# Designs tried in a protein design run: designed miniproteins, single chains, continued (5). Part 21

Each design is a single chain, and the fold is of that chain. pLDDT is the mean over its residues in the fold that is shown.

## One batch from the design tools (miniprotein)

Design m16744
Fold by ESMFold2-Fast:
Formats: C-alpha cells, sequence, structure tokens
Structure m16744 (fold): chain A 61 residues (1-61)
C-alpha cells in the first residue's frame, strides 16, 4: 500500500550514510544466499543428486 511505501521512504531518509552502507552490505549477502539456495533447489527438482547439486550451486544448502 501507499502508506507502507511512505513509511519505508521516511525510514530510509533518517539513516546515516554509514548505516545505509551496512544495510546495503547485509542485503547483498542475503541476496547471494537466496540465489545459491534457489539454484540448489532447482537442481534437486531436476533430479540432480544432493551432493552434485551442492557442488554446482556453490553452497550446500
Amino acid sequence: SAAVIKKAEEARALRTPEQQKLIEEIAEKLREIGDQTQRYLELLREGVSKEEAAKLSGGGG
């Protein structure tokens, strides 16, 4: 909703540059973990073994 977007923008505007950088670094790491997990699950769904899927996704689940 518009109210949720407005509150998010207001919260963002109140952050210091140092806080913003830390938040961006955390968000980047979370995206990376999400991408690895998604690839692992896709490989399992395609019938790839758990061991092989872990190697190909770069994580391990």
Scores: mean pLDDT 75

Design m16745
Fold by ESMFold2-Fast:
Structure m16745 (fold): chain A 71 residues (1-71)
Amino acid sequence: APLPDEVVEKIRKAADYLQQGKRDEAIALLEELVAEHPDDPVVWWTAGILARQAGDEELADEYFAKARAAA
């Protein structure tokens, strides 16, 4: 599998927070996710996409840079 079930669940929760307009809660969950999986480029890339969706372009760019470095 490309991602563990626990990672997929956290991604789903972050996306759900964004759908509810809870951007700060979504960002906090993404920070937890990348801290738990710092060597996984797919985790960094997915977190970057969600950070961009949250409106945090600076954080998204940082996460995408980390994804490229981990790949």
Scores: mean pLDDT 82

Design m16746
Fold by ESMFold2-Fast:
Structure m16746 (fold): chain A 59 residues (1-59)
Amino acid sequence: SPADLLTPRELAVLRAVVEHPDWSLREIGERLGISAATVSRHLRRVVAKLGGDLPSALP
């Protein structure tokens, strides 16, 4: 599974984005207790690890 390649924090960010596609990075960060910049960095790492094979719902 692609999820097996992700750290627990990266997986939490990916799940939050998939569950809440209408949320801003700031709102996802508020839910997870991290900054929007940290959410953005984790999403970049997720994209890199999954080879661009991401759900179309990602921002």
Scores: mean pLDDT 75

Design m16747
Fold by ESMFold2-Fast:
Structure m16747 (fold): chain A 55 residues (1-55)
Amino acid sequence: DDKDVIEVLKEQLKDYDLKEAKEILDVIIENAEKLGANEEAKRKLEIAKKILEEL
């Protein structure tokens, strides 16, 4: 896919440090539901976590 959510999240996380990205990601995941994150958003966050791990 040309517009992979993985690439979008990876590019966004690049602006942050990898260490901070993981910390921020964890906080976002926990607060995702409160911030109005739907099922898709939760999956995107899970993908982002995998990306950081695979980096």
Scores: mean pLDDT 68

Design m16748
Fold by ESMFold2-Fast:
Structure m16748 (fold): chain A 80 residues (1-80)
Amino acid sequence: SSMEQTKKQLEELLEKLKKALEEKDEVAATQVSAQIAQVLGDPQLGVKIANIAMEAIDAGDPEKGYEEAKKLVEEHLKKK
C-alpha cells in the first residue's frame, strides 16, 4: 500500500538522519530533512526538522534530535 511504502521511506530517511546527527554532518542532516519534507509534501515540516537537527548537532545530543524529528514525522502521518 502507499502508506506502507511511505512509512518504509520515512524509516530509512530517519535512520539516515540519526547517522548524520551522530557524525555531526550538517550537510547530510539538511539533505535528509529536505528528503523527508519531499516524501511528506510539507516544506515547512522539513525546515522544522532541519532546525531540530542543527540544534541537536550544536548540543551534541543526536538521540534527542532523532526523537524530536521522529515525533514530528509520526504526528504528520497521524493527520492523514
Scores: mean pLDDT 85

Design m16749
Fold by ESMFold2-Fast:
Formats: sequence, structure tokens, C-alpha cells
Structure m16749 (fold): chain A 77 residues (1-77)
Amino acid sequence: ASPPTLTTPEQVIALLEELVAAAPDNAQLHYLLGEAYFRAGKLEEAIAAYERALALDPSNERARANLARVRAELARR
């Protein structure tokens, strides 16, 4: 069931996972899922989602920049 209000990164992730399951070739949904994972501190999942977004749309400059930022953050741990 879709939540009536999206107030946490976890709720956004759950909705985006459902949308990605319905439209797995939608680069924008993978990008948004990557952003949601990053906000939740799920760095490895964020990297995977951004890589999928870039595989579908290599011209997504935001996904490329955010992927680099998440990789740098993970490397500092």
C-alpha cells in the first residue's frame, strides 16, 4: 500500500522500490532511489542505484556527481 505522507527517507525508499519494480528501465526512478538511500546513510545501496541510473542514462550529470560524492564518503570510512 502507498503511504499517504512521505516524511522519512525509509518511506521514500519503500515507495521508490515499488515504482522501480513496476518500471525497472526508468533511469529517473533509479536516480531518486539512489538519492533516498544516500539520505538514509545506505552508501552501498546508493552507489548501486546511481550506477543503474547511469547505465540507463549516461547523460545524468547529477547521478554522476552524486555517485562520486557517495564513493568519496564511503572511502573515508
Scores: mean pLDDT 80

Design m16750
Fold by ESMFold2-Fast:
Structure m16750 (fold): chain A 55 residues (1-55)
Amino acid sequence: MSAFDRLVELLQEAARRGLSTEEVLARLRELAKTEDPAGRALFEAAVAWLEREAA
């Protein structure tokens, strides 16, 4: 499973469970810790995007 697939699964689960922006950000940061550099960069980009959308 690629980092992108894991990101998509997280977003689908967040939508299904009604997770808050803060909860999604926390989960993205947690997953970033277990990723290789490319996957970490993807999750960091997702965090930056979500923070911008939440503003």
Scores: mean pLDDT 78

Design m16751
Fold by ESMFold2-Fast:
Structure m16751 (fold): chain A 64 residues (1-64)
Amino acid sequence: SEEEKELVEEGDAIVKALSHPAMRAAVAPEDQARLDEFINRIKAAKSPEEKAEAYKELRDYLAS
């Protein structure tokens, strides 16, 4: 869907930003582990639907 494609594009931008060395250094060690878990889940997604769902979970975590 259109929403799904937009969510994936937004998620790719977020993952790129969170992978930046400066952002990584600013994150607490426990949060770094959690972010790596989300990134690995996104990379493991086998369908656009699974990828969109993983990005939504990441977004919800960051909003918390």
Scores: mean pLDDT 73

Design m16752
Fold by ESMFold2-Fast:
Structure m16752 (fold): chain A 74 residues (1-74)
Amino acid sequence: EIQELLEKAGDAIRAGKYEEAAEYLERVAELLEELGMLELAERARRAAEALREGKVEEAIEVLTREQGRAVKAL
């Protein structure tokens, strides 16, 4: 479930486990691609890359923006 993976990514970010958080976001991107939400999937991948580069603020902004839109789209 996308929501559960986003919660796990958030927990990993708070714990400073950015690689683990990036892996959860890549899984979210895969699920979004399966649902045909290609733009949101690309943004999830971008957030994962930002985390791996230590750009935590950028990743959080992308996640917050995506989560709100995904909820409204459902």
Scores: mean pLDDT 74

Design m16753
Fold by ESMFold2-Fast:
Structure m16753 (fold): chain A 60 residues (1-60)
Amino acid sequence: MLSEEEKDELQKYALELIKKYKLSSEQAQEVSAAVLEALNEKDLSAEEAKKLIEEKVKEL
């Protein structure tokens, strides 16, 4: 399970990716949903969660 600090870093990382790729509001919502899913997954490391978010951004 991710720590509070790791969860905060994941939120910041997702926001940076949204800005970097200039995602629309709908695309940003999809990324936010992926972040929430990763945060609720008990067996994910911070690195695995970042990869899932990155893959979601690349699919948009």
Scores: mean pLDDT 76

Design m16754
Fold by ESMFold2-Fast:
Structure m16754 (fold): chain A 96 residues (1-96)
Amino acid sequence: SEAKKEEGEEYLSYGAVLYREGKLEEAEEYVKKAEELLGKDNYAALFVRGEILYEKGKLEEALELYEKAKEIAEKENSSLLPLIEKKLEEVKKKLA
């Protein structure tokens, strides 16, 4: 449904704003709402969730989400792919 996709993208956008403001718990709430509408395999939602986990220091969980987001973004030829790859490299360096 286009209406569900639009609403989910709005929730995800607001979640990203909350994340940038350091409101991590509120950001997680809005990303979860977005996932309910966009599906659990939406690469943008996976990426934002990974960013929140990274900021919380949950590096292994962030790594898993970035890897999944990268795989889906590659298949969909997403413009977010370079940013996802950069964050994936940053997490791998911290875990090495």
Scores: mean pLDDT 85

Design m16755
Fold by ESMFold2-Fast:
Structure m16755 (fold): chain A 80 residues (1-80)
Amino acid sequence: ISDEMLARIELARGRKLAEQGKYDEAIKHYERAVEIAEKVSKSFAARAYRNLADIYEKAGKTEEAEKWRKKADQLLKESS
């Protein structure tokens, strides 16, 4: 199993939990996906950061969501 595949599995687990309204549990899976995605590429990590930001926003953690969106934008600038 590749790191990209492992990250996608964690994103899928997080998405399923988010659909159930279990945002704190979803965040844990998205955080694992971020750690794995950082080992794959800056572009893939930036996408994982945006997914994590979206879940923080749905959980009402707006400040954390903004931090992860800014990190994603910065990482995309570095990947060109």
Scores: mean pLDDT 82

Design m16756
Fold by ESMFold2-Fast:
Structure m16756 (fold): chain A 81 residues (1-81)
Amino acid sequence: GLRLSEEERAALDAEFARFDTDGDGVITAAELRAYLESQGLRPSDAEVQAWIARVDTDGDGRLDRDEFYVLRALELGYPLE
C-alpha cells in the first residue's frame, strides 16, 4: 500500500479537492485530462485511460481518493508499499 505522512495526505487531499469539482469523491477522466493539461501536457483520451488503468483497481474509469493518491505519488516519485 501507499504510505503517506499526514502532511503529504493533506496536500494530496487539497489537490483532489481542486479536481473533484462536483464534490462526488471521484475524479473523472475529463477532470484528470484537465489536470494533465494544467501541467502543460495535451493528453489523448487513450493516454488518460492508460493513466487511470495504472491505479484503477475497480475498472470503472474513475479515480477515488486512494487511487488518486497512488497516481500522484507515482508522478512525484514517492515509494509504494
Scores: mean pLDDT 67

Design m16757
Fold by ESMFold2-Fast:
Structure m16757 (fold): chain A 75 residues (1-75)
Amino acid sequence: SVEKAIKALEELAAQGPSDEVIIALGSALKDENQFVREAAAKALGKLGDERAVHFLKEALKDENEDVRIAAREAL
């Protein structure tokens, strides 16, 4: 479910920034579901890690306005 996916991203982000966490959240920015992509952008923003910048810049080009807003606010 979308709720389960979002919860998994939140729990992943709670582990703190690591290469594995940043890459996993970056992959979630390519998810088919816009709410999952939005949650991934918010999670990367919450981590505040510079390794996330290149993923968030790609998310600024997302088809969904809320995902683009989340990416902009995360940068």
Scores: mean pLDDT 86

Design m16758
Fold by ESMFold2-Fast:
Structure m16758 (fold): chain A 58 residues (1-58)
Amino acid sequence: DEEAEKILKNAEEAIEKYKDNKVVLQAVLHELEELRKLYPEYSERIEKLIKKVKELLA
């Protein structure tokens, strides 16, 4: 699914570029949680990114 892959790539890039930007990280977290609801087949990749974002927000 091209849309899911695009969102995942954009999320990964945002996490790397904005590691210290809590506003961007919170927005990425929300987007990933919504993506998981729409594309459960990507849940493993999405959950890894959610965990990474939550660790950066802690």
Scores: mean pLDDT 81

Design m16759
Fold by ESMFold2-Fast:
Structure m16759 (fold): chain A 57 residues (1-57)
Amino acid sequence: ARAEAEALGRRALEMARAGRLDEAQRLTVRAVILDEEVGLAAARELAALVREQEAAA
């Protein structure tokens, strides 16, 4: 459960760095379903990464 959610969160960030934002979002949603705390932490990290990319553009 928690370990799977953490793995999905890490994979989502990898997908986001590769430019696969749709896949990153899907993985993050799955993480939230498995473990809300871990999933929400991953969602915040993804949002911060996207925000940094927008600020750098």
Scores: mean pLDDT 79

Design m16760
Fold by ESMFold2-Fast:
Structure m16760 (fold): chain A 80 residues (1-80)
Amino acid sequence: MPLTPEQQAAVDEIVAEVERRLAELKADPSLTPEQIRDELHRHLADLVRRKAEELGFSREERIQVALRVAKHLEDLLAAA
């Protein structure tokens, strides 16, 4: 299912913020891999909610954005 340009832009912005946060968390030697994973999932959920509220996304649009970002996060965590 193709995303709209607005939904795709939201995914790209959230992904960039999550990647930046992952780099920040990986630089902290006190954090375990499990703590990094938990913090990233929490951060992703908050970012999706805030972006959906900002852009006035419907429930269905929010779900599509969330699924795309979650898939990207799992790919990032597998590579990390």
Scores: mean pLDDT 80

Design m16761
Fold by ESMFold2-Fast:
Structure m16761 (fold): chain A 69 residues (1-69)
Amino acid sequence: PEELMQELKRLLDEAVEAAKNGDIEKAKELFRQAWELLQQLPEEYRDEGIELFKKGSDELLKAIAEYRK
């Protein structure tokens, strides 16, 4: 279970990094993988996983907006 949470965080961090570097296709693919992983989390970790995903989503959108200015 903790391994899945670490992988979720890694995918979200990598997606944000890709977006900051202008690699929007890679960012989308990594974010899609994070979403799929979130669906596979045990119920006891679901709320924490959703919180990480929301934070990652906000950072991703911010990175894309900054890049696309």
Scores: mean pLDDT 80

Design m16762
Fold by ESMFold2-Fast:
Structure m16762 (fold): chain A 87 residues (1-87)
Amino acid sequence: SRAREAARLAGERAARGKGGEGASRAAGEGELEAERLAGPGRDGFAASTAGGVAAVSAASGRVAGDEEAERMARLGREGAERLGEAL
């Protein structure tokens, strides 16, 4: 369920604040965040199709590092005030 997945995310955040390993955790979270970016796409019916998967893979492969930066910029630009509601 969504509630259990939210609890799992909360658990990861709690582990993050456990002892000031923020830098090491942030680096690890970057990898996990990349998987989450692919996860919703896979769960999405369009992404499960050959055409959808190819498009997502191509976009991700082009700017793997910049993709995360672009997403954060988008959230900050339009979702900054709604980040509290979204997260």
Scores: mean pLDDT 47

Design m16763
Fold by ESMFold2-Fast:
Structure m16763 (fold): chain A 72 residues (1-72)
Amino acid sequence: MTVGVKLTITAKGADGVAHNAASGGTFYVKAGETVVLSAMVDEAGAAGLKALGEAFAAQNANAEVEFEVLET
């Protein structure tokens, strides 16, 4: 089963938000910027992307995270 998902991450205020990938690299959203990730994923992939957004919000008080599942 494949679902469309959209994850929006906004860095509010003066500080950026970051996530360190285990396999290397850092995902970083600059202060005042918004990053939108859109993908067609299975149910497990959708849950993983939602969890990633929740981790950003939990680690960064100034992060605004929105997760949306699109209709088929």
Scores: mean pLDDT 69

Design m16764
Fold by ESMFold2-Fast:
Structure m16764 (fold): chain A 58 residues (1-58)
Amino acid sequence: APVTATVQETVPAARPDDVTLEAGDKVTVLAVVDDAWVLATVLTTGQSGLVPVDVLTV
C-alpha cells in the first residue's frame, strides 16, 4: 500500500502552480525527491506536486 501522511499545518500557495495544503489533509507519497521534498497526491483535492517533508506526519 502507498505511504499516507498527514499535513500538520496549513501551507499557503505562494505561486499559481504551487500545491495548496490545509492542516489535516492526507497525502499519498509517490516518491522521495530529497530530504526536504516528496512528490505526493493530496487526497482532498487530487492535486499532485512537491510537498515539504517538514509539514508532514507519518
Scores: mean pLDDT 73

Design m16765
Fold by ESMFold2-Fast:
Structure m16765 (fold): chain A 75 residues (1-75)
Amino acid sequence: MAELEEKIVEAVQKVADVLKGSGASNQAIARATNAVIEAVEKGDVEEGIRRLQELVPDIGEETAKKLIDVLKEIL
């Protein structure tokens, strides 16, 4: 339980660092962050990757790839 919460905090921090460099809107940042959190909570990296790829029009392809790398590092 606590270990999962620590992984979520770590994921959120890494996601925030990637998204700050992207110039994405606050809405896109929230959606990308939620996609990573849900993937970590469920242990479902494939679903997380799929959701991040759907956000490419909002955050850009390179930013989405960096977020996918963060997700793979956490899971």
Scores: mean pLDDT 79

Design m16766
Fold by ESMFold2-Fast:
Structure m16766 (fold): chain A 55 residues (1-55)
Amino acid sequence: PLETAPAPRPVSVEEIAEFMRREGRLEEAEGVERGDPAGTAAAHRAWLEAQRERE
């Protein structure tokens, strides 16, 4: 891991897909894994929104 990381780490497709599976959003997880641009963008937005709510 990086000792100094002033910028937030990039989130991976696998990480977003795993998050979607844990939330029971299997369709979104499959879209992210498939690499659909619109599906990936929507899933990433949902992931960010959930992170903000849990913080």
Scores: mean pLDDT 67

Design m16767
Fold by ESMFold2-Fast:
Structure m16767 (fold): chain A 77 residues (1-77)
Amino acid sequence: AEEAVELAKKGLEAAKKGDIATAIGYILRIIGLELSDKNLSEKERKAIEYARKAGMAALRGDFEKAEELLKKAEELI
């Protein structure tokens, strides 16, 4: 869960710089974590879900929503 939150932070920073390719790379890694680990608790799953949603919001240029979702992810770890 912590790794997904760190990836979302890096994705948001890349998106703010206009580096969309790098931001997409970080979001794909979050999706990989969500899909590959079958032993996640409900709390860890929700944290990764919020991290992914934060990254997607950042790609849309909705940085306020991205930061709000990232904060929710951090509250779960």
Scores: mean pLDDT 81

Design m16768
Fold by ESMFold2-Fast:
Structure m16768 (fold): chain A 80 residues (1-80)
Amino acid sequence: MEEEEKFVKELLEKMKAEIDKIYEDYQNGRITLDEAIKKINELFDKALKELREKGVSQELLDKFIDEFSKYIDEFIKKMK
């Protein structure tokens, strides 16, 4: 239980850091908004695959999805 919660937390922090890098690339004109959204979707798909392979509970998977979605919503608001 604790080990799975730690894995989810560490994966979420890693994904947030990757999203921050995508935001910097967007702000610096290195990528378009469409490319930024595509990269975020690819990160999300990869994270879900890793969680499923780890055998994380549905409750922890749902918490990850909720927290990730909230972070993405804040990220998109910043790009306006």
Scores: mean pLDDT 80

Design m16769
Fold by ESMFold2-Fast:
Structure m16769 (fold): chain A 70 residues (1-70)
Amino acid sequence: LTEEVQKKIIELGKEYGMEIIGEMAAETLSKGELSEEEAKEVLELFKKEAEELVKKNLTHLTEKAPEALK
């Protein structure tokens, strides 16, 4: 399970442009004595952080678009 969670975190990191953070989280999972529940919690937190990053980027993109339209 831990290896599966590591792969998912790495994939999410690549998809959301957080590759380095994803790799760091995956390495922490491999080196630490995290339980299955703790590993899943880390995955969920990473996904939430990635989603918030995407929302922030979308907001900035949307705000710039109206200014370009004159």
Scores: mean pLDDT 65

Design m16770
Fold by ESMFold2-Fast:
Structure m16770 (fold): chain A 67 residues (1-67)
Amino acid sequence: MEMLEEAERIARRVAETAVKAGLLSPEEAQRLVRDTVERARREKPESVEEIRAIVGEVLARILAEKE
């Protein structure tokens, strides 16, 4: 359960940074957080490193849909 809370926190920070960098719209940033939390709920990551990998994969997928 603690790792799920950490996943949401990390995803929100990455989403905020991506919006500031012009990589994502605010709506896409909300999708990044939602999809990351859903994957973390299913995969039950055991480390911050695993959470960061999930966030990175979700971000890459959203970016691929744009280009």
Scores: mean pLDDT 82

Design m16771
Fold by ESMFold2-Fast:
Structure m16771 (fold): chain A 56 residues (1-56)
Amino acid sequence: MEKKKKAEEIARELLKQGYSEKEAAKEVSKKTGLPLKTAKKIVKKVIEEGKAKAAA
């Protein structure tokens, strides 16, 4: 169904665990089957959301 939604959840969990953007994107791609390019975009979006939360 919604692979993108699951990818966002996985990315958020990996980043919380201290994974870098590159490592998180690789794991998201591996776990969801999304292309690495798409996984990188999702991870970047989650990082920006996390920065906004930390700054507020």
Scores: mean pLDDT 76

Design m16772
Fold by ESMFold2-Fast:
Structure m16772 (fold): chain A 65 residues (1-65)
Amino acid sequence: SKEEEIKKLKEELEKILKELDELEKKYLNDPSLSEEEKKRIVESLKEIKEIFKKKTEEKIEEIKK
């Protein structure tokens, strides 16, 4: 059903966002990376999160049609 597809997409998004948050924490705690490199990585991960959120929202709206 459409409801099950939407639920699956939301659950998949939550898993992706959690993995990206854990990845961010790993990079922030890496002593081999400079502060500038850490900042760039965090900014890139934020962009990736926004892309996944946007794409998931678009897919959900398409399913609702």
Scores: mean pLDDT 85

Design m16773
Fold by ESMFold2-Fast:
Structure m16773 (fold): chain A 66 residues (1-66)
Amino acid sequence: SLEEKERQARIDKAVEEYEKLLNELSKTRDPEKKSEIFKKIQEIAKDLGLSVEEIHRRLIERKRAA
């Protein structure tokens, strides 16, 4: 359905944003910035009704498929 396509597009965008946030997290040593990035990751997961683990799994699957 159109709703399922829209949800998949939102998940795809969230996985891309999650990867960017992980890269930013790996480059920062500031505990305050790390906390802010972690909160953003959790908000992305919450907005989709998914766990961070599920989003991470989807990222790994995309890297294997590429």
Scores: mean pLDDT 84

Design m16774
Fold by ESMFold2-Fast:
Structure m16774 (fold): chain A 68 residues (1-68)
Amino acid sequence: MSLLDALRAAAAEVTADLEARAGPAVGAAFRAEAEALLEANRDASDAERRRAAAAFFDAAHARLDALA
């Protein structure tokens, strides 16, 4: 699988979790942010894409932990 496919799958899973826990508006906002991040980094280097994705998902999981 490509890195992009893996990132899209991870974003969909986190979006579903956020919708279930914090409501549809939060899930929709995260989905939009994830799509924007992937699009903005589509032509970026692999290292930049990996770093941006790692930071993005780390922050998302930290937010979920803080809301618990």
Scores: mean pLDDT 76

Design m16775
Fold by ESMFold2-Fast:
Structure m16775 (fold): chain A 63 residues (1-63)
Amino acid sequence: MVGKIAIAKEDYTAKAPWELSLKKGDKVLVLAETSEDWVAVQNLKTGEVGFVPKSKLEIIGEA
């Protein structure tokens, strides 16, 4: 998934300072896969960086 563009499948609200909130339809760049369940991303609309659940994302293309 690293270096891919993904789209948020649903809204996500950050629960910790290192997490990123997403709106359904937000496009993100995948920066790192840090665990089975979590990825580090940059929101391409806001420029914000943080961790989101991998299950909330769908890969849509190359960066």
Scores: mean pLDDT 79

Design m16776
Fold by ESMFold2-Fast:
Structure m16776 (fold): chain A 65 residues (1-65)
Amino acid sequence: EIEKLKDERAKELAERAVEELSKYIPREEAEKIAAELARRVEKGEISLEEAADEATLLVIELYEK
């Protein structure tokens, strides 16, 4: 899924998000979340910075639960 991304920066964001999220949820679920964030960047729905912020907020939310 992540490997099919065409934007290298979006792919790097997704890979970093997987490593952080997989500390709290199964890696398969982390990969799906990260891939969706990266796809939103590729579609122009959010910026790379906004996607990184959303990933950080998700990590904080999972840590606090």
Scores: mean pLDDT 74

Design m16777
Fold by ESMFold2-Fast:
Structure m16777 (fold): chain A 69 residues (1-69)
Amino acid sequence: MDAEEYLRKAKEAFEKGDYGTALHYFGEAIKLDPNLAEAYEELAKLFESIGQTDVAEAYRKKAEELKKK
């Protein structure tokens, strides 16, 4: 399973409300591709949805930094 495949599975889990599975697959995606800005954007959305606004802000900042290259 590559980073894009993990990202796809994570987004599917997030869409279904399975935040635990989504977090696991987003984590695996960024382990394989630390420059995958979309994974950080989706993590920011997930943490925002569960009320972890400080964590969401950190992931959003990371995604924006990766998009500026």
Scores: mean pLDDT 82

Design m16778
Fold by ESMFold2-Fast:
Structure m16778 (fold): chain A 61 residues (1-61)
Amino acid sequence: SSGAEKARQVHELYERYLAGEISEEEFREELRKLGLSDEEIDRILASPEGLQEVGVRLALE
């Protein structure tokens, strides 16, 4: 599904962010382009659990 593809893209962007390949602002901008809310982006940045929760929601779209 398109949701599963978005979840994959979010994880790839997160890996690039952790590797220092993109800034936090670039990461936030790319996630907004994928249709994530600022609250979901904040959850991802706050904890691994936040990343998992958002990934599950996207995969169920």
Scores: mean pLDDT 84

Design m16779
Fold by ESMFold2-Fast:
Structure m16779 (fold): chain A 65 residues (1-65)
Amino acid sequence: MTKEVALAIRIIAEGIRYGVGVRIEFKDGEFIVTLRERSPAAEALAEEARRIGEEYGYKVRVVWE
């Protein structure tokens, strides 16, 4: 399994756990996580996604819909 796929699976799993809809893209060496809502749960998920990305050696960019 590639690092990108492993990272995507982990972030999707956290999105399910937080009850927040997420979309994930890997583009130009950057991991993009789009969150469908602006809520305390989504904000906590955004910080968790950045932390997990750092563990995998990727820069995570969070985008809000």
Scores: mean pLDDT 79

Design m16780
Fold by ESMFold2-Fast:
Structure m16780 (fold): chain A 61 residues (1-61)
Amino acid sequence: SKEQIKLETIIKLHEIAAETDEWLAERAEGKGKIELAKKLRDSAEATKKRIEELKKEYEKL
């Protein structure tokens, strides 16, 4: 359905965002930018929590 396609797209965009933040965090940590790495990991964790909520909504459709 149109609603399923919308949720699937939103989930994929959030997955990309979380992966990007994690990748950037690893690079920041490697350069000694500990505070930036922490901020990026916190952002990725928040996004992953949102993905879990969206996946539960998708499973109900």
Scores: mean pLDDT 88

Design m16781
Fold by ESMFold2-Fast:
Structure m16781 (fold): chain A 74 residues (1-74)
Amino acid sequence: MKEKIEEAIRRALEAAEAGDLEAALAALGEIVETTKEGYEKALKEGKVEEFEEELRELEPLFEEAAEAARRAAA
């Protein structure tokens, strides 16, 4: 799950840098959907804390995406 979310974040960043807003929005949608799926699976398996640890490991990529958005807006 972590790898799938990470790949979607990278695709969103690449698409944004290329000026392909449709592809960037599609990748952002995949991030949301994949995170929801992972959360639902973690709830069923009683592993919510483990999944949240995986999300924390992705925090630097989320911060990078936020910085890229701020730079594009400036």
Scores: mean pLDDT 74

Design m16782
Fold by ESMFold2-Fast:
Structure m16782 (fold): chain A 60 residues (1-60)
Amino acid sequence: SSKQKLLEAQLKIAEEMAKSEDPELRELARRVAEQILEDPEASEEQKKRAQEILEELEAQ
């Protein structure tokens, strides 16, 4: 579905932003991950990936 393709694209971008040395990009990654966790259309695997992004950001 178009929604699933959008969620996958957002996750991929957020995963890359979370690895950035730029604190503004890391903050954007956190916000995207939080939005995915609150999205009722996000799969359990997508929510797990969003949670892993938040855990990576907290380790920094």
Scores: mean pLDDT 84

